# Designed miniproteins, single chains, continued (2): the designs that were tried, part 30

Each design is a single chain, and the fold is of that chain. pLDDT is the mean over its residues in the fold that is shown.

## One batch from the design tools (miniprotein)

Design m4974
Fold by ESMFold2-Fast:
Structure m4974 (fold): chain A 62 residues (1-62)
Amino acid sequence: EKKKYARAIRDYEGKSPEELAFKKGDLLEILKKVNEILWEAKSLKTGKVGLIPAIYVEEVEV
């Protein structure tokens, strides 16, 4: 129904061009939960899209 969001609980640099780098406290839009470990997300700060490790973020309601 609503767009899903997550907040970064740690910094992440990304290991490949497909991965999204973020900083602790950044808000991310969850685009797709690929599996339990990897999600596709968009940074609300930069507008960039990429894969993120789900364990580095927590879902938040807006």
Scores: mean pLDDT 80

Design m4975
Fold by ESMFold2-Fast:
Structure m4975 (fold): chain A 62 residues (1-62)
Amino acid sequence: FEELFKKFDKDGDGYISYEELREYLTKVKGLSDAAVEVIFRAMDKDGDGYIDFAEFERMLTT
């Protein structure tokens, strides 16, 4: 999971932006924008538009 997170975290700040997650999920996983929005909203507990490693890992383990 850590390697996958680092692949999304292109700026190395420890957070994934909506744009980074959307690009991966739509291009690599073939998800719709609507599906990505639902996933992002579920993971973005703070409502700040960013996902940290703990939120990302929780999505992959549930």
Scores: mean pLDDT 69

Design m4976
Fold by ESMFold2-Fast:
Order: C-alpha cells, then sequence, then structure tokens
Structure m4976 (fold): chain A 74 residues (1-74)
C-alpha cells in the first residue's frame, strides 16, 4: 500500500538522520533535523492526496541530496 511505502521511506530517512547526528555540530544537526521533519510532513500530505509512490520516493531522494549538500558545506 502507499501507506507502507511512506512508512519505509520515513524509516530510511530517520536512519540517515541518526547516522549524521552522531558526526556533526549542533547547528548542522538542527538543519538536518528540520529537513527531515519537513520531508516527513510532505510525505504524509502526499499520502493523503493519493500521489504515486514514485513521487514519494522522489521527495526522499531529493531530501537525501540536500542533506549531502549541507554536509559538504560544513
Amino acid sequence: SLEEVAKELKEELEKKVKEIEKKVSDEVRQQIRNMYENTVKLIDEMVKNKEPASSLRGVKELTLKEMEKVLEES
């Protein structure tokens, strides 16, 4: 189901955030956490709107790319 896809994507994002948080400054942790929380809210909204699973996966991939940019700039 779309709800199961959303759950898996959120769990994958959370694991990445926890990995990053162990290695970075408090300022970077807050930035990464904010990105994660915003993406979770967006995924939940996309599920309510019955958007395709490919769109949910795309949002996860975009968020991971933006997190990598933050880490490179830090």
Scores: mean pLDDT 87

Design m4977
Fold by ESMFold2-Fast:
Structure m4977 (fold): chain A 78 residues (1-78)
Amino acid sequence: SEVEERRIRLFLERVRALPGGLTYKDKEGNTPLHWAARVGDERLVEALRKAAEEEGIDVSKLKNSKGKTPEEIREEVK
């Protein structure tokens, strides 16, 4: 829906405003993709992956401070 598209676009704009954008890491080393995976927001996970692919960034391989990738977090939350 247009509301979902706007929500995703606004989130991506906020992410791109962070230092390092899509590669931003919080105090636990989590990227925006880790955040989306932990919440179980599949649409946001897909949007973040596509944005990273368009920019030539492989965010799916980035590990947090516990050595976890976003995919590993996604499997733990399911």
Scores: mean pLDDT 80

Design m4978
Fold by ESMFold2-Fast:
Structure m4978 (fold): chain A 57 residues (1-57)
Amino acid sequence: MLARAIEDIPKLLPTMLELKKGDVVEVLKFLGDNWWLAKSLKTGETGYVPVSFLEEI
């Protein structure tokens, strides 16, 4: 599944993925209601992203 960051997401924890508004990610795993494991298509980096900051495309 592809998703887009709806706003800038700072790297607050070492395991988080840093994203800028408009960055597209591939969702790799659904870990629960609030966090997904995703890969940035721009950088190739993987990390955890808050679901509320992603828009499914």
Scores: mean pLDDT 82

Design m4979
Fold by ESMFold2-Fast:
Structure m4979 (fold): chain A 66 residues (1-66)
Amino acid sequence: SAADEAFARLDKDGSGYITKEELKAYLEEQGVKLTDEEVDAILKMFDKDGSGKITKEEFKAALEAG
């Protein structure tokens, strides 16, 4: 699925999670410069379990909802 492909691109180290650093790096590659606070806000929107990182399941759920 498109969500699986997008997750694989963001999860560069294959950990099965998207970290704050990976999200920030991806956004910088797209020409979007965000503050740490803005990146944290985005992470919190996806992080439904409060783990501090985005799981593949949370990422897919967020994309399917939007």
Scores: mean pLDDT 72

Design m4980
Fold by ESMFold2-Fast:
Structure m4980 (fold): chain A 79 residues (1-79)
Amino acid sequence: TEAKVAQLLLDLHETTGSDTFTFELSDLAKYLGVSQSSVSNALRRLEKEGLIKVEREGNTVTVTILDLEGLRKRLEELE
């Protein structure tokens, strides 16, 4: 799940040129084919690693990429 979340954030950054994205946890989980708890745990792991910042408001999460190069490197380690 952590690899799927990292890949999605990198793909969105490349497509939009933005570092900040807002998701509904249920939509994100459905898109990735995982549970909401798996997505939530993956986001917390990436945040603990200093790669992203997560702001939670109900079932909505706002994710900011803090270290783009570190996120790319982490994805390579997870694959």
Scores: mean pLDDT 80

Design m4981
Fold by ESMFold2-Fast:
Structure m4981 (fold): chain A 85 residues (1-85)
Amino acid sequence: SEVLEKAKEADKDGDGKLSAEELKAYLAKYDKDGDGKLTREELYEFLVNDLGLGEEFAERVMKLADKDGDGVVSYDELLELFLEK
């Protein structure tokens, strides 16, 4: 029931948004250091290969997620971006 509740919360309007659990599982594949952060290259691969985003959309997401401009994006920044209503 908890898994179904999280899935419904992530896709409340049927808009195809990822759940927090699913997003974390995908990000863990690209987080080679296991520090809860992705480089811009790892984030780009995730956005293009797992989410199927075009280059223009992937670039926009990277700009929004990399709030510090340091070329590294945390799981928390990505969760905030993808789980917004």
Scores: mean pLDDT 64

Design m4982
Fold by ESMFold2-Fast:
Structure m4982 (fold): chain A 153 residues (1-153)
Amino acid sequence: SMREKTVEELTEAIRKVIEEKKLDVDKVWILVTDPSLAGEVLEAAARVGIPSSNVVVVGGVRDPRTVLEGLKRRDPDAHLIIVGSTASARGVAEALVAALELGLNVAAVLVVDEEGKVRLDLGEAALAEARALHAAGVPREEIVARLTALVAA
């Protein structure tokens, strides 16, 4: 099924991030910006040994910045993975900008497309662009707009 494909793609992507960056799994936190992916992300996190308490779902009335401020206070050394979808590109953009503004360690951005595939190319491009624009002092709304267009592609 598409769900099973998405779980496998997320599991491999998260595992790769942890192994390549030599991250302590107990210090990895996942912010899910598309609530429809919550089940798949929780299953993938469990398969790689990330505690379920470290998976945080945002959407609707939950402001990503407020959630990330809480994370920064609780675990300032946290390694953040942002997971979202091409269909909810603005959620990824807003979460990524908030994480950079708060000085969080963003380890990766993972974007799931309409076919349930993890687009590593889009996540890496979004993270690189966000870091460059933030460092250059580009206005927040312009960064969000540019990242939303990039992630939606």
Scores: mean pLDDT 90

Design m4983
Fold by ESMFold2-Fast:
Structure m4983 (fold): chain A 129 residues (1-129)
Amino acid sequence: SDLVLQAVVAAANGDLETVRQLLEEGLDVNAVQETGTGPLTMAHALMEAAREGHLEVVRLLLEAGVDPNAQDADGRTALHLAAREGHLEVVRLLLEAGADPTARDAEGRTALDLAEAEGHDEVAALLRA
């Protein structure tokens, strides 16, 4: 079914109620939807919510059990995307949920590297150990 795609689109748009309804109606957080461009998972919904700074959608997906450390085809996690875009409170929430700040994307970049490259000083300060 296209339920994972619906969740990804709703998450990207900050549509908290649609994401909540899909989960309440039985969408499995471990569901994999095959598409013409490759597998789509609930981790992609988390990544899109994190990229767009939709804090409450990120919170809902993490509470539902979506893996904060899942990587896309480019090795990127939700933490990489939130850090690159400067979404401080999303970065904080992902770290509290167990996101690995040492994870590297396909170019060998950490979330800290991306925050520093984009000039997001407060996010970079949070990520420095």
Scores: mean pLDDT 90

Design m4984
Fold by ESMFold2-Fast:
Structure m4984 (fold): chain A 59 residues (1-59)
Amino acid sequence: GELYVAVKDVPKTTPQTLELKKGDVVEVLRRVSEHWWEVRSLKTGETGYVERGSLEPLP
């Protein structure tokens, strides 16, 4: 899938959201809306929702 990197620390705010630290790499599973994406953490293997603005594409 497409790889993105977290550009900032992301807190877990609900059971459906994913906690990330700045520099964590995620795989995009589904773009559920313009603002929220479902991703998998490559570090933990956990899946959850993250705000698009917290992520930047990896080349």
Scores: mean pLDDT 84

Design m4985
Fold by ESMFold2-Fast:
Structure m4985 (fold): chain A 94 residues (1-94)
Amino acid sequence: SARLEALEEIIRLAEEAIEAVRAGDLATAKQLLYEIGRLVRETLPSDDPLARAIEDRLVAALLFLEQGRLDAALEELERMLKLIEETLRREKER
């Protein structure tokens, strides 16, 4: 499934973005967040609640990174990751 493959790739990118923030590599973290946003827009319908939830968390995380609020950015990214993992698990069990 193209959707399931996209969700698995988004999880991988989100994990890499979290690691980049923890390492202090904000340039790489921001690039990974932009790639997640691109993949979401290319693979999920614009009216999908998951797509909107991911985009909301990405906007919040990018804003917190710009403000130097790294712990707040990590919390938003970890919430996003858990939401995608839960959705992927539920869709694989159907």
Scores: mean pLDDT 87

Design m4986
Fold by ESMFold2-Fast:
Structure m4986 (fold): chain A 63 residues (1-63)
Amino acid sequence: MVLARARAVRDYTARRPDELSLRAGEVLDVLERVDEDRWRVRSRTTGRVGLVPADVLEIVEEF
């Protein structure tokens, strides 16, 4: 189940294979809040799934 819809507020470059690189303005589905600082997301543009820092995301809608 999708927890929230979010948008990247800035570019982020993945540092590990399990992380997702993002461009500012990219729209994402939040799938899991692993902890308060790291969330598993799916890009709505590419379909890729990975971990990103929560602070690069702006919640648009919470489900």
Scores: mean pLDDT 81

Design m4987
Fold by ESMFold2-Fast:
Structure m4987 (fold): chain A 160 residues (1-160)
Amino acid sequence: MQRIVDFALELSRFVDQVLNELNQRLGELKASKEFREDFANLVGLLQLLEDEVRRTLEELGLSPSDALVAHAIMRGILTISLLRTIAETAEDPELKAFAEEQAKELEERLKELLRLAGLPEVPESDIPKLVADPSQEEFEAMKAHVVALTRRLADQLRAA
């Protein structure tokens, strides 16, 4: 248990470092107003989905350790999704390369956390596709998917 918790905290700190460096790089770019608005919308969507994860984990009444591990896994998944969207949509080659590199590093750290937790790898179909301007229907579908994935991870952690 302790080693899994320590690694989940390291993954969460790495997510915080990636998001901080991403915000710094965007502040230094002569990015278009449209790209800055799209990025702000993507970060806002990420925060709303993290709030749904937290609420779902609170409702499930997990141990503090399992809730922390599940939360770290879900933060990893959501941040990989954000970085992949930036890598696909960024016009700046350095920002694109940064997002691609950080997505791969997070994928390897996420795989190691899942392995330490005795969990299966996350299927590619379980990683949500973030878009800057989702319809209400697309947003509700993405929220329902994130909630279902969070519940499944929580049930797997209880069985491990």
Scores: mean pLDDT 88

Design m4988
Fold by ESMFold2-Fast:
Structure m4988 (fold): chain A 150 residues (1-150)
Amino acid sequence: MVEIREAQASDLPAIVALARARNARLGLPELSMEELERLHNSPSTTVLVAVEDGRVVGAAILTEVDPANRTGRLVFLAVDEAHRGRGIGRRLLEALLARARERGMRRLVLDVPASDRAAIRFYERQGFRRVGTYENADGGKTVLEFELDL
């Protein structure tokens, strides 16, 4: 049975492995261990894991980016490839949305590579609306901005 809980320091290596597998496929920058430790230790950040049989099979990261406007950013969401299609990514997002509301956030923002048609359709089905588009500084990749009101 898949559990959703807050990440422990022992989960961070598995989150980096999930990030590496996702980012290699999308040609995104690596999430380093040092960056993930800084995020995990930040009081503005929530790190959730999906655990099955003692193994991390998914993770999601939310950071408060504008406290004045009560805006959170979804910086990471991934599910292990063998565990996709089982609703785990939805349950991780639902748990982060609950944590965002508990923290008094009113809006979530996220960025998706325009090439990630699976992530686009996933966030649209969760009620996120596209609000912008920009080219990233690191190689002319079109990024789509999405928002959700909480």
Scores: mean pLDDT 95

Design m4989
Fold by ESMFold2-Fast:
Structure m4989 (fold): chain A 152 residues (1-152)
Amino acid sequence: TQMARSNASNMLYNAADFLLKSGKEVPAAAAVLQQGADQFRSLGDQINASDFEGMRQLLLQAAEAERETAEALRAIADQNKDTEEAKKLAETAELLETTARGLEAMAQSTEEGMAALASALAAGFQSLTNGDTSKADTAFSLVQAFSNHIAS
């Protein structure tokens, strides 16, 4: 429980840091990304105080928050179609839609599976914040592969 809790909260804190960095790169989306980051930090704090069943519920809330943020980013991108900023927002939205599936898989997983997925997602978001896209791609690919196995 402690390892899954620690890894899941760290994952949400790293996701929040990534959203804040993205907001600095695309000021038009800064308010939406700040709201998403604040929500992830709040959920991460709640996970640190929760039991295992509480963590599952909070991870489902985090997945919904990622989908809502992705939808808002796509709406901003559609208003600024064919700009480089719109392309970055669409790529961020696709990432959030993909990682939301990972959060849903974690919520349906064992404690060990949750800890492993959370660790991989945390590493992926940290790598993106640090500008290491290759390392991030590797981490998110592992999350997708693992999520598919535990969901099926």
Scores: mean pLDDT 83

Design m4990
Fold by ESMFold2-Fast:
Structure m4990 (fold): chain A 118 residues (1-118)
Amino acid sequence: GVDPATAKLVPLPDSVPVNLKDENGNTPLHLAAAAGHLELVEELLRKGADVNAKDKNGNTPLHLAAAAGHLEIVELLLRAGADVNAKDDNGRTPLDLAREAGHEEIVELLLRAGADPE
């Protein structure tokens, strides 16, 4: 399901820790990726956001972008060094979430980026 905490994202001032976790273990990068906020994802990555940070369920920003169907954000996270084969606490990869959601272009992108199909 969509996390309601993603409903309002604003640009972070330089004094805010970019890897600060909320009550659900989400970093600003998780929330931006889930919400489809491409410009904020770019800003957070430039400020040194941990592209492989895990929330309370073991999801990375790549899991959330793939589940939500945000193709350009998936491309950006992969270029930033996201682990294409990261597993959440249920053993699901970003590829599994994209397939479950029917996001075929993201499935193709993840497979080209080295996602294990097995």
Scores: mean pLDDT 82

Design m4991
Fold by ESMFold2-Fast:
Structure m4991 (fold): chain A 120 residues (1-120)
Amino acid sequence: SQAELNKRLLEAAEKGDLEEVERLLAEGADINAVDENGKTPLMLAAEKGHYKVVKYLIEKGADINAVSIGEAELGATALHYAMRGGNVPMAEFLQSLGAKEVLVVSEAEIAERRAKAAAN
């Protein structure tokens, strides 16, 4: 199912398994899928410092400024998670590509993203 592909992509990105990420994206996994906390594959890989996975996801069109809808980290981006993880080289790489640390999200955008997450 789409939900299973998306879940496996999120898990592979968090683990830094580039081969599995490539395979799942080829099988139709959503590159901008979100977990229950609103974290994308890019955010999970950036938090853990998985440089090769982060670079691959960006090259494949992942939204570098996608925002978390998680209650504790609302508006957080991949750059925010890289900084939280203490991954200075990752943070510098993302900043060089124009990443923002935190973006303001509207209540309407939060509702839309939560509806999409529930549908995946």
Scores: mean pLDDT 80

Design m4992
Fold by ESMFold2-Fast:
Structure m4992 (fold): chain A 99 residues (1-99)
Amino acid sequence: METELHRAARAGDVEKVKELIEKYKDNPEKLLEQDEDGRTPLHEALRAGHPEIVELLEKAGFDVTVAPGEEPPPDASELSRKAASLKDKDGRTPTQAAE
């Protein structure tokens, strides 16, 4: 289901994204929550063309550089691996959604 983080990422609201990352420090699965279209906040940021939001999510431990079917980098957390591999309704990972 769509979260406030999805809306903030789509809107390019850098300050709100920072606040929501801090709010969800104790529940990082919220940062990976898929909306009704299967999109994570990372998908929304990349599709909307907000590189500042992408950088904030990467700083929070998400990795967007992993292609579908490729292994995540060795230092990626389990959450980063999950975020990079989550597909939207069209079968696109966050990186593919930017195309």
Scores: mean pLDDT 64

Design m4993
Fold by ESMFold2-Fast:
Structure m4993 (fold): chain A 60 residues (1-60)
Amino acid sequence: MLGLYRAVRDFTATHPEELSLRRGELLEVHLVGGDGWLYARSLTTGREGLVPADVVEPVA
């Protein structure tokens, strides 16, 4: 699913494929992965990576 999401809390990447987030950061979600991961791009930095689905929410 493609959509606009917002980070609900900070997230620190532990692997190169992951994307670090600050609370309130806006993201484009490009792919819904398995096991609770999403592939997203930060609108603040332009960087892409995997984020846990539980640290982001859709912007309504």
Scores: mean pLDDT 80

Design m4994
Fold by ESMFold2-Fast:
Structure m4994 (fold): chain A 63 residues (1-63)
Amino acid sequence: SLDELFKEFDKDGDGVISYEELKEVLESKGLDEAFIDRVFAAMDKDGDGVISFEEFRAFESRV
């Protein structure tokens, strides 16, 4: 399920999620830009401007 969810965000199949890919998917689900910005900032721990599968998994596993 996490692999399927990551693939939904990774539209170009490059193995990472860009801000634009995340924004496009989450906006299509009715989420606002302020929420999307917070989620991206929380996931992008190394500040490289993309979200790896490991960062995505780590965010999803937080309490």
Scores: mean pLDDT 72

Design m4995
Fold by ESMFold2-Fast:
Structure m4995 (fold): chain A 67 residues (1-67)
Amino acid sequence: YEKAFNLFDKDGDGVITAEELKEFLSSLGFKLSDEQVQKIIDEADKDGDGKIDFEEFKEYLDSKTKS
């Protein structure tokens, strides 16, 4: 995931947007709607700014693995 995340962070600021997350998941074979992608962002985004960084995304994946 780290290597793939780097490919989709086009701005290089370490922040993943809903559009970038949608493209990332699509590359893995998951076709999600904009609403589904936004819901993932909302769940991972603890700060409520509509964006997640790599650390937040990693914590989200870890929590979902245990859930």
Scores: mean pLDDT 65

Design m4996
Fold by ESMFold2-Fast:
Structure m4996 (fold): chain A 78 residues (1-78)
Amino acid sequence: MDMVNKLFQAAKNGDDDEVKRLLEEDASLVNAQDEEGYTALDIAIHNQNVKVALILEKYGAKDLKGIRPSEKTYKLKI
């Protein structure tokens, strides 16, 4: 299976351990886009997976599509 697809599934499901594993294997995946131009960070934000979003941001992920948290914003707390 494609590693990009695995990253998107992990971001959608909130699987922070799988996201870390995939980015450790290939950090260039951090800003990979799907057919609509969404990144794993965009998917994590849309699904409110705060831990995954934090991990992706640590690896240099950006909201390349300009998708941002709406009224249902996530807040990263330690």
Scores: mean pLDDT 71

Design m4997
Fold by ESMFold2-Fast:
Structure m4997 (fold): chain A 60 residues (1-60)
Amino acid sequence: MLARAIEDYEAKTENELTIKKGEEVLVLEVVDQDHLLVKSLKTGKEGLVPKKVLELIKEL
């Protein structure tokens, strides 16, 4: 599933991913109710991002 950042997010731990508003990510896994494991399409890096900072675009 493809998602887009609706706001900037700065990683607070080594397991999280820093993303910028407008950046597209591939959702790899739903980790819990508040966090998604994503892969940045810009950098190829993977990490946890709060679900609230992402909007879902399309299924892949």
Scores: mean pLDDT 80

Design m4998
Fold by ESMFold2-Fast:
Structure m4998 (fold): chain A 57 residues (1-57)
Amino acid sequence: SKPVLYQVKEGDTLASIAKKYKISVAELREANPFLYYRDPSKLSVGEYLLIPPPRAE
């Protein structure tokens, strides 16, 4: 499994993206350190997020 680069779409939230890729919001935020400097409910449409693979070595 490889990490995926995801482009944020209108209506997306950290919770909805994490659920779609079967990861936790904490895992998504850990893969994207810049999210710690933002309100987690405020994503910019067109912004890129690194989606880590589910916890599996």
Scores: mean pLDDT 73

Design m4999
Fold by ESMFold2-Fast:
Structure m4999 (fold): chain A 80 residues (1-80)
Amino acid sequence: SLDEGNQLYEQGKYDEAVKKYEEAIKYNGSDPQTYLNLGKAYYKLGKYDEAIEYYQKALDINPNFEDAKKNLEKAKKAKE
């Protein structure tokens, strides 16, 4: 679930958090918060292309999602 993913993320278990966020998306693919959290977990793993992809998906659902915009720009700069 999203809550399980968040707990794993807080523990620094980013690979395990990714798996729980992917499970959450399978059951509800319309929550922009889950996509933001998945992107943040990929960012922590240094997987900036995946982070960018999931931040963009969060913005596709909610174009006014300021946290997703901020994290997207951060990931793009990290890749440069």
Scores: mean pLDDT 89

Design m5000
Fold by ESMFold2-Fast:
Structure m5000 (fold): chain A 76 residues (1-76)
Amino acid sequence: AITVGNIVKTLRQLRGLTQQQAADLAGISQSHLSRYESDKTNISLDSFLKLLEAYKVPQSEHPYYLQLYNEALEAQ
C-alpha cells in the first residue's frame, strides 16, 4: 500500500526538487522532511496541505492527494 511518506517523496521528485530545496520551500528542516518521507514521523493534515502548497500542486489536484493521504493513514 502507498504511504503518506511515499506520496510526499513522489510529489517532490515530480517537481525536480532535492530534499533540501523542498524542505526550504516548506519551511522545515531537511531532517524533518526526511523523517516524513521515510514514515518515521506522522504528517498532520495541516502539514500535508502546506507541502502541497509549497510544491505548487494545482488546487484542482488537491482532492486527489487528500484521498490518497486518508487511504494511506487508514493503511498504517
Scores: mean pLDDT 83

Design m5001
Fold by ESMFold2-Fast:
Structure m5001 (fold): chain A 130 residues (1-130)
Amino acid sequence: MMVTFRSLGDIRAFLEAGGDPNAADENGRTPLHLAVELGDEELVRRLLALGADVNAQDNNGETPLHIAARRGNVEMVRLLLANGADPNAADLQGRTPLDLALEAGNTEVAALLRDALAAQGLAPVRPPPR
């Protein structure tokens, strides 16, 4: 069953009616994708608390983290990473959230994503001070 969300009000009404937080529209976009695109951190927190998949991919393979990185929303990137967002997720063009942050010139988000990638890749032990 495809659902259509056009506004934050549509998402809120859907959730209040007991709707599935992982329901996808015609483009494979979940409520979480739209909440991130609209920058509503309170709705993102509510959706994640209701069991929304932080790593859900739309029909282009984009996750919510891809959207936050492209938009340069530092606080949203932090929120998604804190909830288990995969910084290595690739869209259908092979682009990661870091690639989209760099394309958009979002240097602060790019730094945050590099730190998350290093943490996931088991960063080497810091050498002792000389």
Scores: mean pLDDT 79

Design m5002
Fold by ESMFold2-Fast:
Structure m5002 (fold): chain A 111 residues (1-111)
Amino acid sequence: EAEELIAEGKYEEAIKLLKPLAEKGDALAWFNLGIAYYKLGKYDKAIEYYEKALELANNRISEVYLNLGEVYYKKGEYEKAIEYYEKALEIDPENEKAKENLEKAKKKLEE
């Protein structure tokens, strides 16, 4: 439901559905709120909600770290982006997107 709205670019509608679920302690709802706010360019709120997802997560911790890295990359904080991509790879060493994004962030520091 909310994931379909995010896939369709209907981020405000997704947020309205996700907030009550997240407030009830759904870690996936906090994670999806992070994605929706990231897509809206609201990076500080995306970070806040991803951090909340980490507090409650039984799984997906590597995916949350990957997404935190992406938010910091969009903010131009490349050293922090590298740190989170490396944390994602510590948990899931074969994560191709984390490897690709890590190299991209390192290249930005060489520019």
Scores: mean pLDDT 84

Design m5003
Fold by ESMFold2-Fast:
Structure m5003 (fold): chain A 69 residues (1-69)
Amino acid sequence: PMSVIDGSQFGMVLTSEDVKELQRLLGLEADGVFGPATLLAVKEFQKSVGLLVDGIVGPKTLQALKQLA
């Protein structure tokens, strides 16, 4: 299961807990749902820290977000 790349754009590799933490770090309501508002906030954050603005919550994006806490 190590080489399937599909749907990580919406935080497919994130649990509801991870999505809630992501939302808290971005200053959003922590509802655990990766919706359009969360996606937009992720892209805005990626742009602000100089990451690729793809809306994919990968390891680099998660590490950068955790540095805000």
Scores: mean pLDDT 69

Design m5004
Fold by ESMFold2-Fast:
Structure m5004 (fold): chain A 101 residues (1-101)
Amino acid sequence: AVPPLAELSEEERKRAEAELERLRKLGQEFEDVNAADEDGRTPLHVAAEAGDLDLVLALLLLGADVNAKDKDGRTPLDLARLVGNKEIEELLLKAGADPNA
């Protein structure tokens, strides 16, 4: 496991850990958190587009690449902006997302 990001608060890390435990109980495991589908979309892209803050936190705790680009050159931050989820936008920026990507 990759160490937690320094910018995540203890409450955000606790929330991320709780979501990871929930996903584990459902049999949902990320063998590679940066594994891209045929469209270049990582799990972090999918979570950001879905507006799932808890899943975003869990993926960041696992070391997801916040600047990964899909086939259209979009980052998870771009998808969060498209759906208008300000909390996920701010979280991704805090985790090192490029605001101009």
Scores: mean pLDDT 76

Design m5005
Fold by ESMFold2-Fast:
Structure m5005 (fold): chain A 63 residues (1-63)
Amino acid sequence: LEGYIARALRDIPKLTRHTLALKKGELVEILEVLNEHWVRARSLETGEEGYVDTADLEVVGKV
């Protein structure tokens, strides 16, 4: 799912320097799929990159 756009399903706090903090409804680009549970993504609003749990994302389309 690299290159896909996904939406955050909930508010996600910044837990570590490597995880991505998101607001519910915020859009991200999936940069890398690490495994079935984790992706590296970039926020389309802030440009910040980090790791996100796949359970907290809804895929909405491809760029």
Scores: mean pLDDT 81

Design m5006
Fold by ESMFold2-Fast:
Structure m5006 (fold): chain A 59 residues (1-59)
Amino acid sequence: GKVFVAVRDYVATEPDELDVAAGERLEVLEELPDGKYKARLLSTGAVGRVPASVLGKEV
């Protein structure tokens, strides 16, 4: 999928969300109906939901 760089830190608030640090690279797997994305953290391989506001420019 497309790869984005996280523009800010995000702390998971729901069980299926990812903790993300600013500067982390995420592969977008799916756009979800709630406007969030299912993504994979490239550093860890962890998969979960992230808000669109965490994603920056596609790389």
Scores: mean pLDDT 79

